# Ledger of designs, part 15: designed miniproteins, single chains, continued (3)

Each design is a single chain, and the fold is of that chain. pLDDT is the mean over its residues in the fold that is shown.

## One batch from the design tools (miniprotein)

Design m8494
Fold by ESMFold2-Fast:
Structure m8494 (fold): chain A 64 residues (1-64)
Amino acid sequence: SASTLRALLMKEYGLSEEEIDELIARIRAGESDEAIVERLMRDYGLSREEALGLIRALKVLASL
């Protein structure tokens, strides 16, 4: 479920519910995958591999 995926992302990536909602809003607003990945690396300190994993999951949530 969306709630289960959201909770798992919060635990795995150390993100707040608000931070996840802001990232989903950016995806829905049409920000490119590369722009989101660069933001995750810069602002959240994620590796490129971690950022790519997170954006795949966020795009699932954004499609709901």
Scores: mean pLDDT 84

Design m8495
Fold by ESMFold2-Fast:
Structure m8495 (fold): chain A 91 residues (1-91)
Amino acid sequence: DEAERILAAARDAAENLNRVTENLLSLAETVEQVEEIKKQVEETAQRYLDAADAYGELTGEEAAAAEAKAILQEALKEQLKRLEEKKKELE
């Protein structure tokens, strides 16, 4: 159903965010590069979160949209933690 589709899309988006962040961090050699990656990751995650909010508002699937946002927020939180640890390693 539509709720299952949004949850599957959120899981795919979270996996994509994780993979892209990991690949970019593997190439980062300076604190400045980590800060640029962080900005891009946060901007990408915010676009996904905004899309989930818009979906919930337009379809009335508020519970599914909230769960999709939770999946995306948890992925963002984990990636921000990895970014912060990489930054500390380079300082």
Scores: mean pLDDT 83

Design m8496
Fold by ESMFold2-Fast:
Parts: sequence; C-alpha cells; structure tokens
Structure m8496 (fold): chain A 69 residues (1-69)
Amino acid sequence: MSEVQLLVAEASVYLLAAVVYKRLGDFEKAKEYAELAVRYAREALAIEESEDARAVLEAAEALLEEIEK
C-alpha cells in the first residue's frame, strides 16, 4: 500500500465513524471524526490527485456543514 492509499483508507474509516456517530446523535464525536477525515483526505491530495481522496473530502466537508447547524 502506498502512502496515498493508506491516507485515503484512513480518511474513509474516519468518515464512516463520523456518519455512525451522527446517526447516534453524538455530534461532538461525529465532528471530531469528520475533521480527521478532511485532514487525511487533504494530505492524500497534497501528495497526488485522487478521485477517492476528493470524494472522501467532499463527503466529510458536507457532513461537517450539516453538524455545524
């Protein structure tokens, strides 16, 4: 696994955790994990353009926008 693939995998896991916690009503943890997903996806994109990294970034940013309301 390359560094980019590892960062995308980590971002995806954090995004999934954020979605789960949001459904449980734990917006504090949902926000924490969504912010981690954004960070790792951005790190992957800084190394190499990736559709998977961009998709995770966009989903995590959209989730953060929903949580912050």
Scores: mean pLDDT 84

Design m8497
Fold by ESMFold2-Fast:
Structure m8497 (fold): chain A 74 residues (1-74)
Amino acid sequence: SDRERALEAIERAERLLAELERRATDPALKQQLAGLRKGIEAAREALEAGDYRAAYTIASMTVRELEELARELE
């Protein structure tokens, strides 16, 4: 379902964010991760409002950005 897809994307973003936050020592990276956390919060808000498409879109974009940051760290 659209709800299940959105929830999975949000949970994936949350796991990636937590992993990067544990590894982040650079203050600039910590600020970028704080911005991405707000993105996840917005996705959760959309999910609670029943806007599963918006929730999935925001969460998927956040996952994309987190994956790119992880690539840059290595």
Scores: mean pLDDT 88

Design m8498
Fold by ESMFold2-Fast:
Parts: C-alpha cells; structure tokens; sequence
Structure m8498 (fold): chain A 99 residues (1-99)
C-alpha cells in the first residue's frame, strides 16, 4: 500500500518535471502547463493526506514561477532553482507517504 502510493507520487513528480521542462523550452507551452496542473491536482487528492496536498500545491506554485522565468534575464538559472525546489517538495510528500 505505502509502496504503491509512493510509486504513483514519484511517477507524477517525474511527469510534471518533464512537462515543466517542455513548457519552458516551447514557445507555446500552455498545453504542457495544463497537463502538469491536472497531474498535480490528482496527486494532491490521491493520498487523502492534507499535508501531502499542501506540498503538491506548493510544488505547483514553484513550477509556475519556473515557467515565468522565461521572461527574466537569468531565465535558465531561475528556472532550474524553482524546478529544484519543486522536486524537493515532491520528495517531502513522498517521504510522508513512505513513513
């Protein structure tokens, strides 16, 4: 049970990170952003744990900032910093499920 939930959240994390990368690299990334938001919403509700839901909501905020980085002078660096924070938030949520 814990292992199956943790696996689902890891798969959601990896898919969302890849979609965020595609959205950042693509001129018209809106479709990738919509897909990432859908996956994050499903992941937030999947475990029924409000702490897990809060961490995935924060991950969604960090990924939003990563995509906005396209409009900054340090786009790649700012993108990578927010992506790393999003990854750590997802990993914290997975750790909560595994305990």
Amino acid sequence: MKEEKAKYLREARDKVIELARKAFETENGGEYVREAVRILSEAAGYTGDPEVAELFAEMARELGEAIKAKKTPDAEKVYQEHLERARKLADEAIELVEK
Scores: mean pLDDT 79

Design m8499
Fold by ESMFold2-Fast:
Structure m8499 (fold): chain A 58 residues (1-58)
Amino acid sequence: MPKEVVIEVSAPTPEQARKQAQEKKDAFLKENPDAKVKSFRIEQTPDGYVAVVVIEVP
């Protein structure tokens, strides 16, 4: 059954959060070639930014 994996990255700037989240996402997809990205978002927090990536695996 398909499962969802959530990757969260905290960083002081949206650019750093996006870059780190993309690196983690790419590493995950390399290990799970059948996985697909469902969503990618950046959220502002009091202490900086959080990038959230939702990936679906078969």
Scores: mean pLDDT 82

Design m8500
Fold by ESMFold2-Fast:
Structure m8500 (fold): chain A 102 residues (1-102)
Amino acid sequence: MDAAQERAGRALLLLFEGAERLAATPGVRAVRLDADVEEDETAVTVRATVTAEVEPGAEPRAVALLRELVEELARVADSVEAEITVEGTTVTARITAVFRAP
């Protein structure tokens, strides 16, 4: 089993579970998850965009859940970069997680 691919697969599952948790949250109207996976000889890279449309006043809750998701990914990945942006009632997390082969 490729350990980097296995860890990247776990990260994809965490992203899906995080998106489902967001969608089930009071005040969240819609969630979109887009994920791209790139592999080379040294690493598997997962790039994901999680976009939540929320009711006014629910933005801090969506940010908190996305932050928790990034922290979960950081436990599995060798490196994680994340940007969380709030624009009106749209909360977007852009996440890059890297998994290096041993």
Scores: mean pLDDT 86

Design m8501
Fold by ESMFold2-Fast:
Structure m8501 (fold): chain A 88 residues (1-88)
Amino acid sequence: MERRRAAEIALQVIIISLLNNPSLSEEEIEERAREYAEKLGLPEETLERILEEIKKMNEEEIEKKLKELAEESKKLPAMDEVHERLQA
């Protein structure tokens, strides 16, 4: 469970970062999000759920979520393994 949670946190941070990049099209954002989900070993259903949730958020909600995700990630030992998988 902890490894999956660390992977979900990493994917959420990545998706928010991709959405905040004005140089990326919606198609490029979805393609990159899928690539990272595959590297993290997350199923397509998890990717779709996270994308849907983040797309519904306003700027203030996104900022709050990023702070919460950053705090939670520091407490998860599995984050080191997640970072290695993203670089592979």
Scores: mean pLDDT 77

Design m8502
Fold by ESMFold2-Fast:
Order: structure tokens, then C-alpha cells, then sequence
Structure m8502 (fold): chain A 108 residues (1-108)
């Protein structure tokens, strides 16, 4: 697995957030999810981005930062691929949130 710099990690996370937001907007425009559901998903993505960016700065182990970054990117790609399947989207967000909670406890 390629070892990323902190700046590369942050850029990739921000770019992926924009891709997820675009997928949400497209799904709302197509009538596949409601505007209210889309707003909740965008808020969840924004909170995940904020937490991941904070962890990229706080994690001292470069391997752990790298693993977290690739994990989040993969799970966000899964959300994009399944954006019209709300149960699967919720499952993927839950996986991200659990991983973030576990890492945050370890870096205290």
C-alpha cells in the first residue's frame, strides 16, 4: 500500500467528500432519495470529513494514518456505488463511525 503524506491524505478525503456530495445530489435529482434524506447524508459526510482530517493531524503512526485514509476512501466509494440503497449506505457509514470511534480512543 502506498504511504501518503498528510497533505495528500487531506486532499484525497476532501475530493472524495465532493464526489459523495455530487452522488447524493444526482440521486435526489433522479427522485431516488428525498431532499431531506440527502441533507442528512451530506451532514454525515461533513462530520466524517472533519473527524478524519483531525485524526490525520493527531495520529503519529504513519501506517495507521495511511490505513485509516484508505479505509475511509474505500467505504465512501461503496456509498457512491450504492447511493440509492439507503440500508447499505447506513451500514457503510456505521462502519466508518465505529472505526473513527476506535481510533479516537487509542490516540487520547
Amino acid sequence: MKLLSKEEMKELIKQKRDEVNAAIDAAVAAGKISPEEGAVLKRTVDEIEKRVLKLIDSIKDPELRNELTYFVLKELDNIIANIDDLDKVVQEFTRIIIRLNMIEEKVK
Scores: mean pLDDT 88

Design m8503
Fold by ESMFold2-Fast:
Structure m8503 (fold): chain A 55 residues (1-55)
Amino acid sequence: SMAELEAQREKVRELLRELAPEATDDNIEASLKVIMSDPERLQAALATAEQRERL
């Protein structure tokens, strides 16, 4: 669904911001586009975000 895709995009964007706090918004968005276009990279990024967040 579109809501699911948007949630994944936001989670990856937050991860990128945490990994590279000095990066520009343009650099974050460029990296996000690459990750979102590649299922394997998206899966790896989501797994990394999950490992960093503890509930």
Scores: mean pLDDT 82

Design m8504
Fold by ESMFold2-Fast:
Structure m8504 (fold): chain A 82 residues (1-82)
Amino acid sequence: MVSDEDIEGLAKAATPEQAKEAAEAVENGDYRRASIAVARMAGAPGTTPEQQRGAMNVADALYRGASEEDRKRVAEALKKAS
């Protein structure tokens, strides 16, 4: 299960363009692309350890087949960040 803390960390790590790309990938069911996009946010220079952890936990969940409800929560948070 993806936590609200992980989703908030991801949203704070994302630029508007990165958030839009990741949200579109989740909504299109392209979880591999979504996971890669989110993982790149975690690896960006200047992200905090908390933001990196949140983004990596979301990336791992998307890659491993997160639930439909968790995918929806991630997509909604990313749309707000875009």
Scores: mean pLDDT 81

Design m8505
Fold by ESMFold2-Fast:
Structure m8505 (fold): chain A 90 residues (1-90)
Amino acid sequence: MSDEEVEEAARAYAERLMRALGVEDEALIEEVAELLIRAYRAEQEGRLAEAFRLGAEAARLLAEHAADPELAEKLRELAEELERKARELE
């Protein structure tokens, strides 16, 4: 995909996820989308540790703004797991 297609796909995905979590803040959706775009590019370039760290940041932002406390806890645990995987690759 072109950079434009990757960015639009990431924004659409982030918007869908954020709205499912009860979040409608466009600035926050864009921040999550930027983290996902950077993670995708890092993965494509073989920088897996960086990709996992960026994924962990996205998961943390989602957890901070999730309306459902059980979902927020699960997202926080996912972020911790992704950071652990990033450290294993260093």
Scores: mean pLDDT 79

Design m8506
Fold by ESMFold2-Fast:
Structure m8506 (fold): chain A 93 residues (1-93)
Amino acid sequence: GAELAVEAGKLAAKAGLLAGEAAGKVEVGVGIALQGIGAATEAYLGVASPKEAAEIALRAAEKALELGKKAGNEEAIKLAEEAIRLAREAIEL
């Protein structure tokens, strides 16, 4: 559970940064990345449950996916979709 939430948060952060740059919305991308990194850090330190951290990572990844699709950035889309998959697996555990 926790390992999946950590990876989901990390991928959501990377997707957010790439999507933000591609969309010309760097501030939005940074906001998504901070949300993803926060989720990964809380899961890693055990200060949030894996499910709670995964839910935050899922929200960040969904925002990154929308932004990546608007920007047409295939790498950001792929990373966001993988982050969504991992976050959902962590929530279902």
Scores: mean pLDDT 87

Design m8507
Fold by ESMFold2-Fast:
Structure m8507 (fold): chain A 65 residues (1-65)
Amino acid sequence: MKEIDEAVVQVDAAVLESLGLAKVEFEGGKVIVTTLKDSEEAREAALELAKKIEEILGKEVEVKL
């Protein structure tokens, strides 16, 4: 169910952005996850979100630390 999977990813992304840990951007069929803090917590959160997006949406994910 593609709509539900996208909604779950959007909610997780919004939560991490509200916590100041990571943000997600969609660019030309590619997903970019960027950390908002230089911390291990932000780095781990970004990597976990990137893995979840890759597994759920099957899209290429770039992580910027």
Scores: mean pLDDT 75

Design m8508
Fold by ESMFold2-Fast:
Structure m8508 (fold): chain A 90 residues (1-90)
Amino acid sequence: MSDEELQKEIDEAMKLITESVNKLVRERNQELIDKEGKSPLEIAEEEIRRLLEMGASEETAFKLAVESLISMGYSKEEAEEIAKKALEKL
């Protein structure tokens, strides 16, 4: 009944979904970089936008985008910086 409790349940569901498809998301994002010339920043922006549209909090969308970038081979520090810049552009 508190918005905070409901948001935590939504965030946990989004995390579980993302973890189950993370490998496929990584492969798709790498293909977009290789074939379409999309930057990691553009991919992070698209992913954060989708997660926010699905009802995830900004914090959860940021965390999931960071994990996705790490799975693509970026360091945690690089992934956090890219995801932060993507979130600032939205």
Scores: mean pLDDT 74

Design m8509
Fold by ESMFold2-Fast:
Parts: sequence; C-alpha cells; structure tokens
Structure m8509 (fold): chain A 56 residues (1-56)
Amino acid sequence: AAEVKKKLKDRIETLKTLIDRYIAENNLDEDEVKRLREQQKVVIESLEEMERARMS
C-alpha cells in the first residue's frame, strides 16, 4: 500500500515537472498554460481515482 502510494506520488510529481518545463521552454501563452493545467488536473484526478478503485 505505502509503496504503491509513493509510486503514484512520484509519477504525479514527474508529470508536473515535465509540464512545468514544457511551459517554460516553449514560452506558452497564458491561455495555453491554463489549458495544460486543466488537462494536468484531469489526468492526476484520473490516476488517483484508478489507484483508489484498485485498492478498495
């Protein structure tokens, strides 16, 4: 359980870091950043929901 939670957290942190780097390196407009952040939130929520369902 703890190991799976750590793995999920690491994946989420990696995803956040990659998106942050992509935004910085590509000098995205605020509208593009907002869309990426909304997609990031949906993906993170989906990952958390899937893992929660699997452990329930």
Scores: mean pLDDT 76

Design m8510
Fold by ESMFold2-Fast:
Structure m8510 (fold): chain A 115 residues (1-115)
Amino acid sequence: MHEVVFPDVPIARVLDLSEEERALLTAIVERVRARVAELVAAGRITAEQGTIIVAAINLVARHLVLEGKSAEEIEAIVDTAFRLILEGASEAEIEARLSDPLVRAIVLATLEAIA
């Protein structure tokens, strides 16, 4: 038997998160996924709405990790965003509670998508 060598080193075009950043992102997304699953099981939201919410929170968390926010800041912002989505918050309340323009845009787009 002879060893198989893979043909090349892939061109790095994907953001490589640190182990700590990846673990934090995974923990946040899995916590939200578990809560969304409970809401779907209780009939409070649809499975489709749940999928959209999890995708939105993943986008928010990734953005905050890339911005270099602390774990505590990311968790606080993600928890606020998730709560605002579940409450069907107004644009004015979103602007009052969230300072990041991209996070605001993601929350607003999510509310429109699940309406």
Scores: mean pLDDT 79

Design m8511
Fold by ESMFold2-Fast:
Structure m8511 (fold): chain A 59 residues (1-59)
Amino acid sequence: SREELIELVREAMSYLVNEKKKGIPSNKEIAELLKEKYGIELSEATVSRLKKELSERLL
């Protein structure tokens, strides 16, 4: 579902910031991590849209 994809993007961003000490993860980095760790293939454009929706929900 869309909600599950948003949650996975949130977890991927958290992992990249906390474990890899990256600042703001790129859409490409998030997409690559989701493919490698969760087996989910998302385009950078899809990741960008999910990131925007996540940001709107955190407010």
Scores: mean pLDDT 76

Design m8512
Fold by ESMFold2-Fast:
Structure m8512 (fold): chain A 64 residues (1-64)
Amino acid sequence: SLTPLQEVFDTLRKLYEAKTDEEIEKIVKEAKKRLSPRQLRSLLATLKRFGLEKVAEIIEKELE
């Protein structure tokens, strides 16, 4: 029901609200089912731009 752009923003919001590495990994695994590789890269670039480097590192590890 969400557009691809809304899926990216919803995922970004969830990642921002996540308090543990386990929550971040769970959110990333769910996002991998809904988002294309291009959308996941866009999400990573956005996270790095906003200084969420630790979250970005966890996502990069899950994408490899």
Scores: mean pLDDT 77

Design m8513
Fold by ESMFold2-Fast:
Structure m8513 (fold): chain A 83 residues (1-83)
Amino acid sequence: MSPELAALVAAAGIEIAAREFEGDESVKEALEYLRKGIEAASKGDLKSALEYFKKAKEAAEKAGDEALAELAEELVEKLEEEL
């Protein structure tokens, strides 16, 4: 993957860890999809990563977390550039 996508994946991983440390249950579904997307991307499965990040964006929007939704959208856009 590109250095830019790798940086976004790393940022998402940090955000997941920070939110889980705070115990924020309201975004748990979005964090789970982000985690699955990161795992798929790390294995080179960019198609599965794209699907998970799209689900993460939808879950974040439903939770009202605009920052998390924006991060997921950036991951989706960057993955679509590499597919």
Scores: mean pLDDT 80

Design m8514
Fold by ESMFold2-Fast:
Structure m8514 (fold): chain A 55 residues (1-55)
Amino acid sequence: AAEQAALDRAGERGSAAVPTALRIVEMAKRGELPDDPALARQVENVRIGLEWLEK
């Protein structure tokens, strides 16, 4: 449900979402993002969506 909505939104924006998703994941990997439960959930959704788009 939420994953499908995220993918649909990414598809609507086109490939521009992929570079942005990659940067967000990189920032999370470096620990540069704030420790926030809502943000952590969004980052996880972005990672999942990016993984599917990358394949």
Scores: mean pLDDT 63

Design m8515
Fold by ESMFold2-Fast:
Parts: sequence; C-alpha cells; structure tokens
Structure m8515 (fold): chain A 79 residues (1-79)
Amino acid sequence: SVQEEIEAAREEVLEAVATETNPDLRLWALHVALRNKFLELSEEERRAIQERLLARLREHHARNPEEEAAYQEAVALIE
C-alpha cells in the first residue's frame, strides 16, 4: 500500500541519516526528514532529530564562530 511505501521510505531515510559520516550531509538529510510531512514522524522522533541537529550545529559553530549569522538562521529554521 501507499502507507507501507511511505513507512519504508521513512525507515530508509532515518537509516541513511544514522550511517552518514559527512556531518553537513547528515544535517541536510535530518533537516529534510523533519520538514517533510510525507514521512509522518512522531513527536518523540521529531524531538530526538531536532536535538541531534541542534547538537551538530553547536559543534559546527564552535569550530566556525565566524558563521554566527548562518548558525542563527539554521537554528531558527530547525526550531
């Protein structure tokens, strides 16, 4: 069914995010997953993904403090 195909796609995206080693690509994939209503993430899953994204953004910002404006924009986009 369409619903089963959506669930399979959701699991595939979440698995890809979990195994992605490039932090920028991981952040992008997580952002797509969070904003894509098609994936129908639970509130708990959304919260966990948001926390992971924010933690990665903080780590990136700590290494790139000159990118303050971009960091604030990304935080606002995720929250």
Scores: mean pLDDT 60

Design m8516
Fold by ESMFold2-Fast:
Structure m8516 (fold): chain A 62 residues (1-62)
Amino acid sequence: SEIEEYIRKVSEEVGKELGLSEEQIETVARGVLTLWKNSGGSLSKEEIENLVRLAARQLAER
């Protein structure tokens, strides 16, 4: 779906910037996609980007 591609693209862009591994980037993308599905698809693209940034930063600090 368009939203799944968007989440993956943003996760790859942010994750690469923060030096995350491919596995960590996949973890971020799957986590954010799960949150989007649980919201009933109500998350905006801006909210998705913010969630990706938060998740990626947390993994980068580990």
Scores: mean pLDDT 84

Design m8517
Fold by ESMFold2-Fast:
Structure m8517 (fold): chain A 63 residues (1-63)
Amino acid sequence: KDKEIQELREKIRELVMEEADLTIKALLARLKGDHQLMDQYLQKSDEIAKELEKLIKKLQELQ
């Protein structure tokens, strides 16, 4: 259980950082007027957010 908790925390940290990077890239694309590229990064960020919700739920269910 402790190892599983640590592995989940590490994976959550990695995904949070990836989501932040994609959000920054989306903002930069918006500033350049590339709305299609912005939407692509935002869609990928949304998929990561869904994975984060699943992992956080698993973490909360572990003792």
Scores: mean pLDDT 83

Design m8518
Fold by ESMFold2-Fast:
Structure m8518 (fold): chain A 72 residues (1-72)
Amino acid sequence: MSEEERRAMLERARAAAPELAQEALALGISPAEFRERLDRIVAELEAQGKTEAAAFLREAGRLVLEAMEALL
């Protein structure tokens, strides 16, 4: 993806993070479980050579984790 597209997607992720965090917690997903799943998906993307996707997901996921921690 372009840097412009990545920036726009991260901005949308930041805006959506509180809602996604609430949904994850409502489903019984702990911050620790979310982090573990995120790390596995990021590692898989990196193994596939999808470095930009991995970097995006790591950053977007961090925003959701921060929102989850703030809600607890």
Scores: mean pLDDT 80

Design m8519
Fold by ESMFold2-Fast:
Structure m8519 (fold): chain A 69 residues (1-69)
Amino acid sequence: MEVEVARELVEKHRDKLDEKLYNGIELALLHGATIEELRKVIEALKTMGASDESVQVAEEILEEARKRA
């Protein structure tokens, strides 16, 4: 349920996520990542040069998904 909410929020905010973050999150979700695993993916992509603004949006998406779970 949390993962499904995260997926919907990622799609809703797609235009606010850089391509690197969006593709990384979508690939992780395709492989059955949990919310905690998605958090680690976002952290890894931040170290690989994803924009700070896009990382902030992605972190807010995960926090919102957690609150609805």
Scores: mean pLDDT 79

Design m8520
Fold by ESMFold2-Fast:
Structure m8520 (fold): chain A 60 residues (1-60)
Amino acid sequence: SLDEEVAKKVEELMKQGLSADDAVRLAAEEFGISETEAKVRASTALLKQGKHDLAYEVMA
């Protein structure tokens, strides 16, 4: 799903050392969506995956 693809990209960028805000911005740009939509999509998928701490970091 798009939610899973956005979450995967955000997690990958954060693993590479980017802040959550920078990772969300770059993922939003790559998928052609707003930063707010990228936050909602990524956090939704991360919560479903049981990655609660990462999801809350993305939502902050």
Scores: mean pLDDT 87

Design m8521
Fold by ESMFold2-Fast:
Structure m8521 (fold): chain A 101 residues (1-101)
Amino acid sequence: DPRARARAEVERLRDEASRYAIEFGKKAGFSPEVISAALGLIGRKAREALRAPDPVATARKYFEELKKLFDSSPEEAEKYFQDLIDKERATARALADAGRA
């Protein structure tokens, strides 16, 4: 099944990107929260790639872009994931404040 093979390769690329993020983040002194946010983004991008017309090419492009972010500026990468955490926290609070007592 071509879809099963594409899924297996996307999962392999996701796991490779996740290992890279953990290893790089620990080496660069990222907080556990920032590393966790990076892993969450990698998981989301893998799921998005599986919905694309070419899942493997899409996943490879996403993870190559992520690797370039880490390689070019660890400080920008950390800030990017911290901003992502802050936005997720703000959205959760806004939903609680607007619709749930």
Scores: mean pLDDT 80

Design m8522
Fold by ESMFold2-Fast:
Structure m8522 (fold): chain A 77 residues (1-77)
Amino acid sequence: SDFEQAKKELEEAASELAKLLKEMGKDDEAQKVLDDTEALIDQAETLPKSEATKVLKEKAEEYKKKLEQVKEEKKKK
């Protein structure tokens, strides 16, 4: 289903971002990404499926962009 795919994409993006943040010693930021992801998924489950899918997909794209920014930060150190 589109919802399950969007959820998986968000979970994967959040996990990759959190892992990189933790490798950089940003454990609090990594945990916040994971906590925010769980909260958003819980919220999305209360929404109509089409809206829920859009919200999760948009957040996954935000985390993918953030992941690229953090990768660049890591390269500078």
Scores: mean pLDDT 83

Design m8523
Fold by ESMFold2-Fast:
Structure m8523 (fold): chain A 64 residues (1-64)
Amino acid sequence: MEEVERLLANARALAEATGMPALEVAREVGKALGSEEIERALLELARQGASVDELLAAARKMAA
């Protein structure tokens, strides 16, 4: 949990600082968590218009 929270916080900060699109956030979070299943799920949500906050919430739930 602690490790996941740190990764998600860093991804959010980077997205806010750089204006990173949701699809790129989904790829970076999935890669950081080391799960192809999570990456695939996040990319699908991003394609359906999910916000960065929604992607991070989904990643936290899936990584638990």
Scores: mean pLDDT 78

Design m8524
Fold by ESMFold2-Fast:
Structure m8524 (fold): chain A 64 residues (1-64)
Amino acid sequence: DEIEKLKNKILALEEQIDFLEKALEEAVRNNLPQSAIASIQKRIDELRKEKKELEEKLRKLEEE
């Protein structure tokens, strides 16, 4: 079932985003280099974009 696979992937992305947001907070607290902080921020942005694309795909499949 493609719908169930998409839902599971969206949930996994949400968990990964939450984990990385916490990692970003820790990186800032520990005074990590700006390059490291920027890398985490970029990864969060990429995962948010992927989640949005999967949510759009799920919407289209559920409309059938």
Scores: mean pLDDT 84

Design m8525
Fold by ESMFold2-Fast:
Structure m8525 (fold): chain A 85 residues (1-85)
Amino acid sequence: SSLMEVLRDLLEAAAKLAEKAGNKEAAEYAKRAAELVEEGEVPEEVAREAIELVKQAVLALLKGDTEKAAELLKKAAELLEKALG
């Protein structure tokens, strides 16, 4: 679905930004979330929620809020893992 494509692209952007910022924890959560998106389709509501979390994480990375970025990407990964597991 187009939502899963948007989520994948946002997770790629978040991982790249986190790596450039030296935020290894955020980068690992973004990569984990991207792997989960490749495993299958999640319900649309879960995809929408994950997109919002990743958007907030990207904003946190751009602002240099290292802890918030890692927390938001962790929440996105956990949300996707729960939906697929």
Scores: mean pLDDT 86

Design m8526
Fold by ESMFold2-Fast:
Structure m8526 (fold): chain A 93 residues (1-93)
Amino acid sequence: MMDTLLRPDAALRALLATEGETRETLTLGEILSLLYTYAVRNNLFDYEKDPSLADVSDTPLGAILGVDSFDWRDEAGIAALLLRHATVVPAPA
């Protein structure tokens, strides 16, 4: 799944642009790396309770994904959320 090529929707693309990413298509792994950087820069992790849990309840990311928090260790769960806001692009032949 990390090599899955995705075209983000307008809201997700706008969020990725805040991290300097302007490409129309990215792999799932590239999107996850950019979102992790976003979470670190915006202090979204509860380092005292669970350093892998991101609290996104009052953030643009939470609004886009439709969740209040998610676990960065649950790559499958994050991928499922992202696939609601991105179109899978076939690999070029």
Scores: mean pLDDT 74

Design m8527
Fold by ESMFold2-Fast:
Structure m8527 (fold): chain A 72 residues (1-72)
Amino acid sequence: MMTDEQIETAIAILQSLPASARLTWLRYMIETGALDEAAFERLLAAVRDTLSEAEIAELRALYEAQQPRRRP
């Protein structure tokens, strides 16, 4: 789970990157498994205006695929 400080740092990094690199970097962060739902939504909110709907949908699908499976 990422801390608020780590999320703020991640947002700052994303905003410093060119738009073409933001998708790649965010995919990398999802693949590390460090993002919980709140962290993921905050990162998406920070970049949604620079990403297409298709790119956002791809990121959401990737994040859902990385969710841990827990038995009830």
Scores: mean pLDDT 74

Design m8528
Fold by ESMFold2-Fast:
Structure m8528 (fold): chain A 85 residues (1-85)
Amino acid sequence: MEEIRRALEELIEAVEKRDVEAALEALRKVLELLGLGTEIAEKLSKIKDEKEQLIAIAEFAYKVAKYLGDEELAKRAKEVLEKIK
């Protein structure tokens, strides 16, 4: 759980800074820790619009934080998502 939380924090920070490359790297790490494979990260990496890409990544981070019951990370992901939209 600690590793997943740290990876989610990295993901949220990368999205907040609009660093697409760092966000995709952190996303791959979160997916590996959840045992979901890399298909989602590869699909999101093909989104041509950087804003749409960051929105999709932020929405994923919010859903994962909610799934883990981490309300603090869920709130932070939602705030970052609203700033990008």
Scores: mean pLDDT 81

Design m8529
Fold by ESMFold2-Fast:
Formats: C-alpha cells, sequence, structure tokens
Structure m8529 (fold): chain A 65 residues (1-65)
C-alpha cells in the first residue's frame, strides 16, 4: 500500500530529524565543555557527534528526495 509506504517514510524522516537534532545538541555541549576545560577528548567527542549529525541529515535528505 502506498499509504503505508508514505507513513513509514514520514516516520523514518521524523526519527532522523530527531536524532540529528540530538546529535547537534551533544556536539555543542561537548564543544563548550572542551573550550572551558581544554580537553582534547571532549573536542574529539564533539567532532564525532557533529559527524553523526551530518550522517543523519544526509539520510534525512535521501528519505525526503
Amino acid sequence: SRVEEERRRREQGRQLALQATADLGKANKYENEAEKTGSEELKKQAEEYKQQADQHIAQLQQVNA
């Protein structure tokens, strides 16, 4: 059913958008903590979450294409 396919795609898009938003929030938090503490580990974690957000955004764009 086309309706079921559209529902699944819409739900997948919602989940990807939520995950991307959460990843960006985590990246921002760790980046701010890294600036305060000078921690290279926290800076690395911020970069990893930013990369995860970029992946989820790319997947979201693919789902919406």
Scores: mean pLDDT 84

Design m8530
Fold by ESMFold2-Fast:
Structure m8530 (fold): chain A 72 residues (1-72)
Amino acid sequence: MEEELKEKARKMAEELRKEGDEASALRIEYVIKNHKLSEKTLELLEEAVKYLKEGEGGKALEYFQKALEESK
């Protein structure tokens, strides 16, 4: 259910962009566009967004990096 995973990721990117976080939105969009989106990749992106919203920018960056590595 690749389309369902992509839709969830697009929604996360859209919300981040609305909150003024264009850089994080672009990171999510880059993963969707250039790599096959797996359940693991989506879970890592969801954790990154969760930490970002909690003010844990360092942990958010770690999870974005893990998502990029997983999607290779």
Scores: mean pLDDT 76

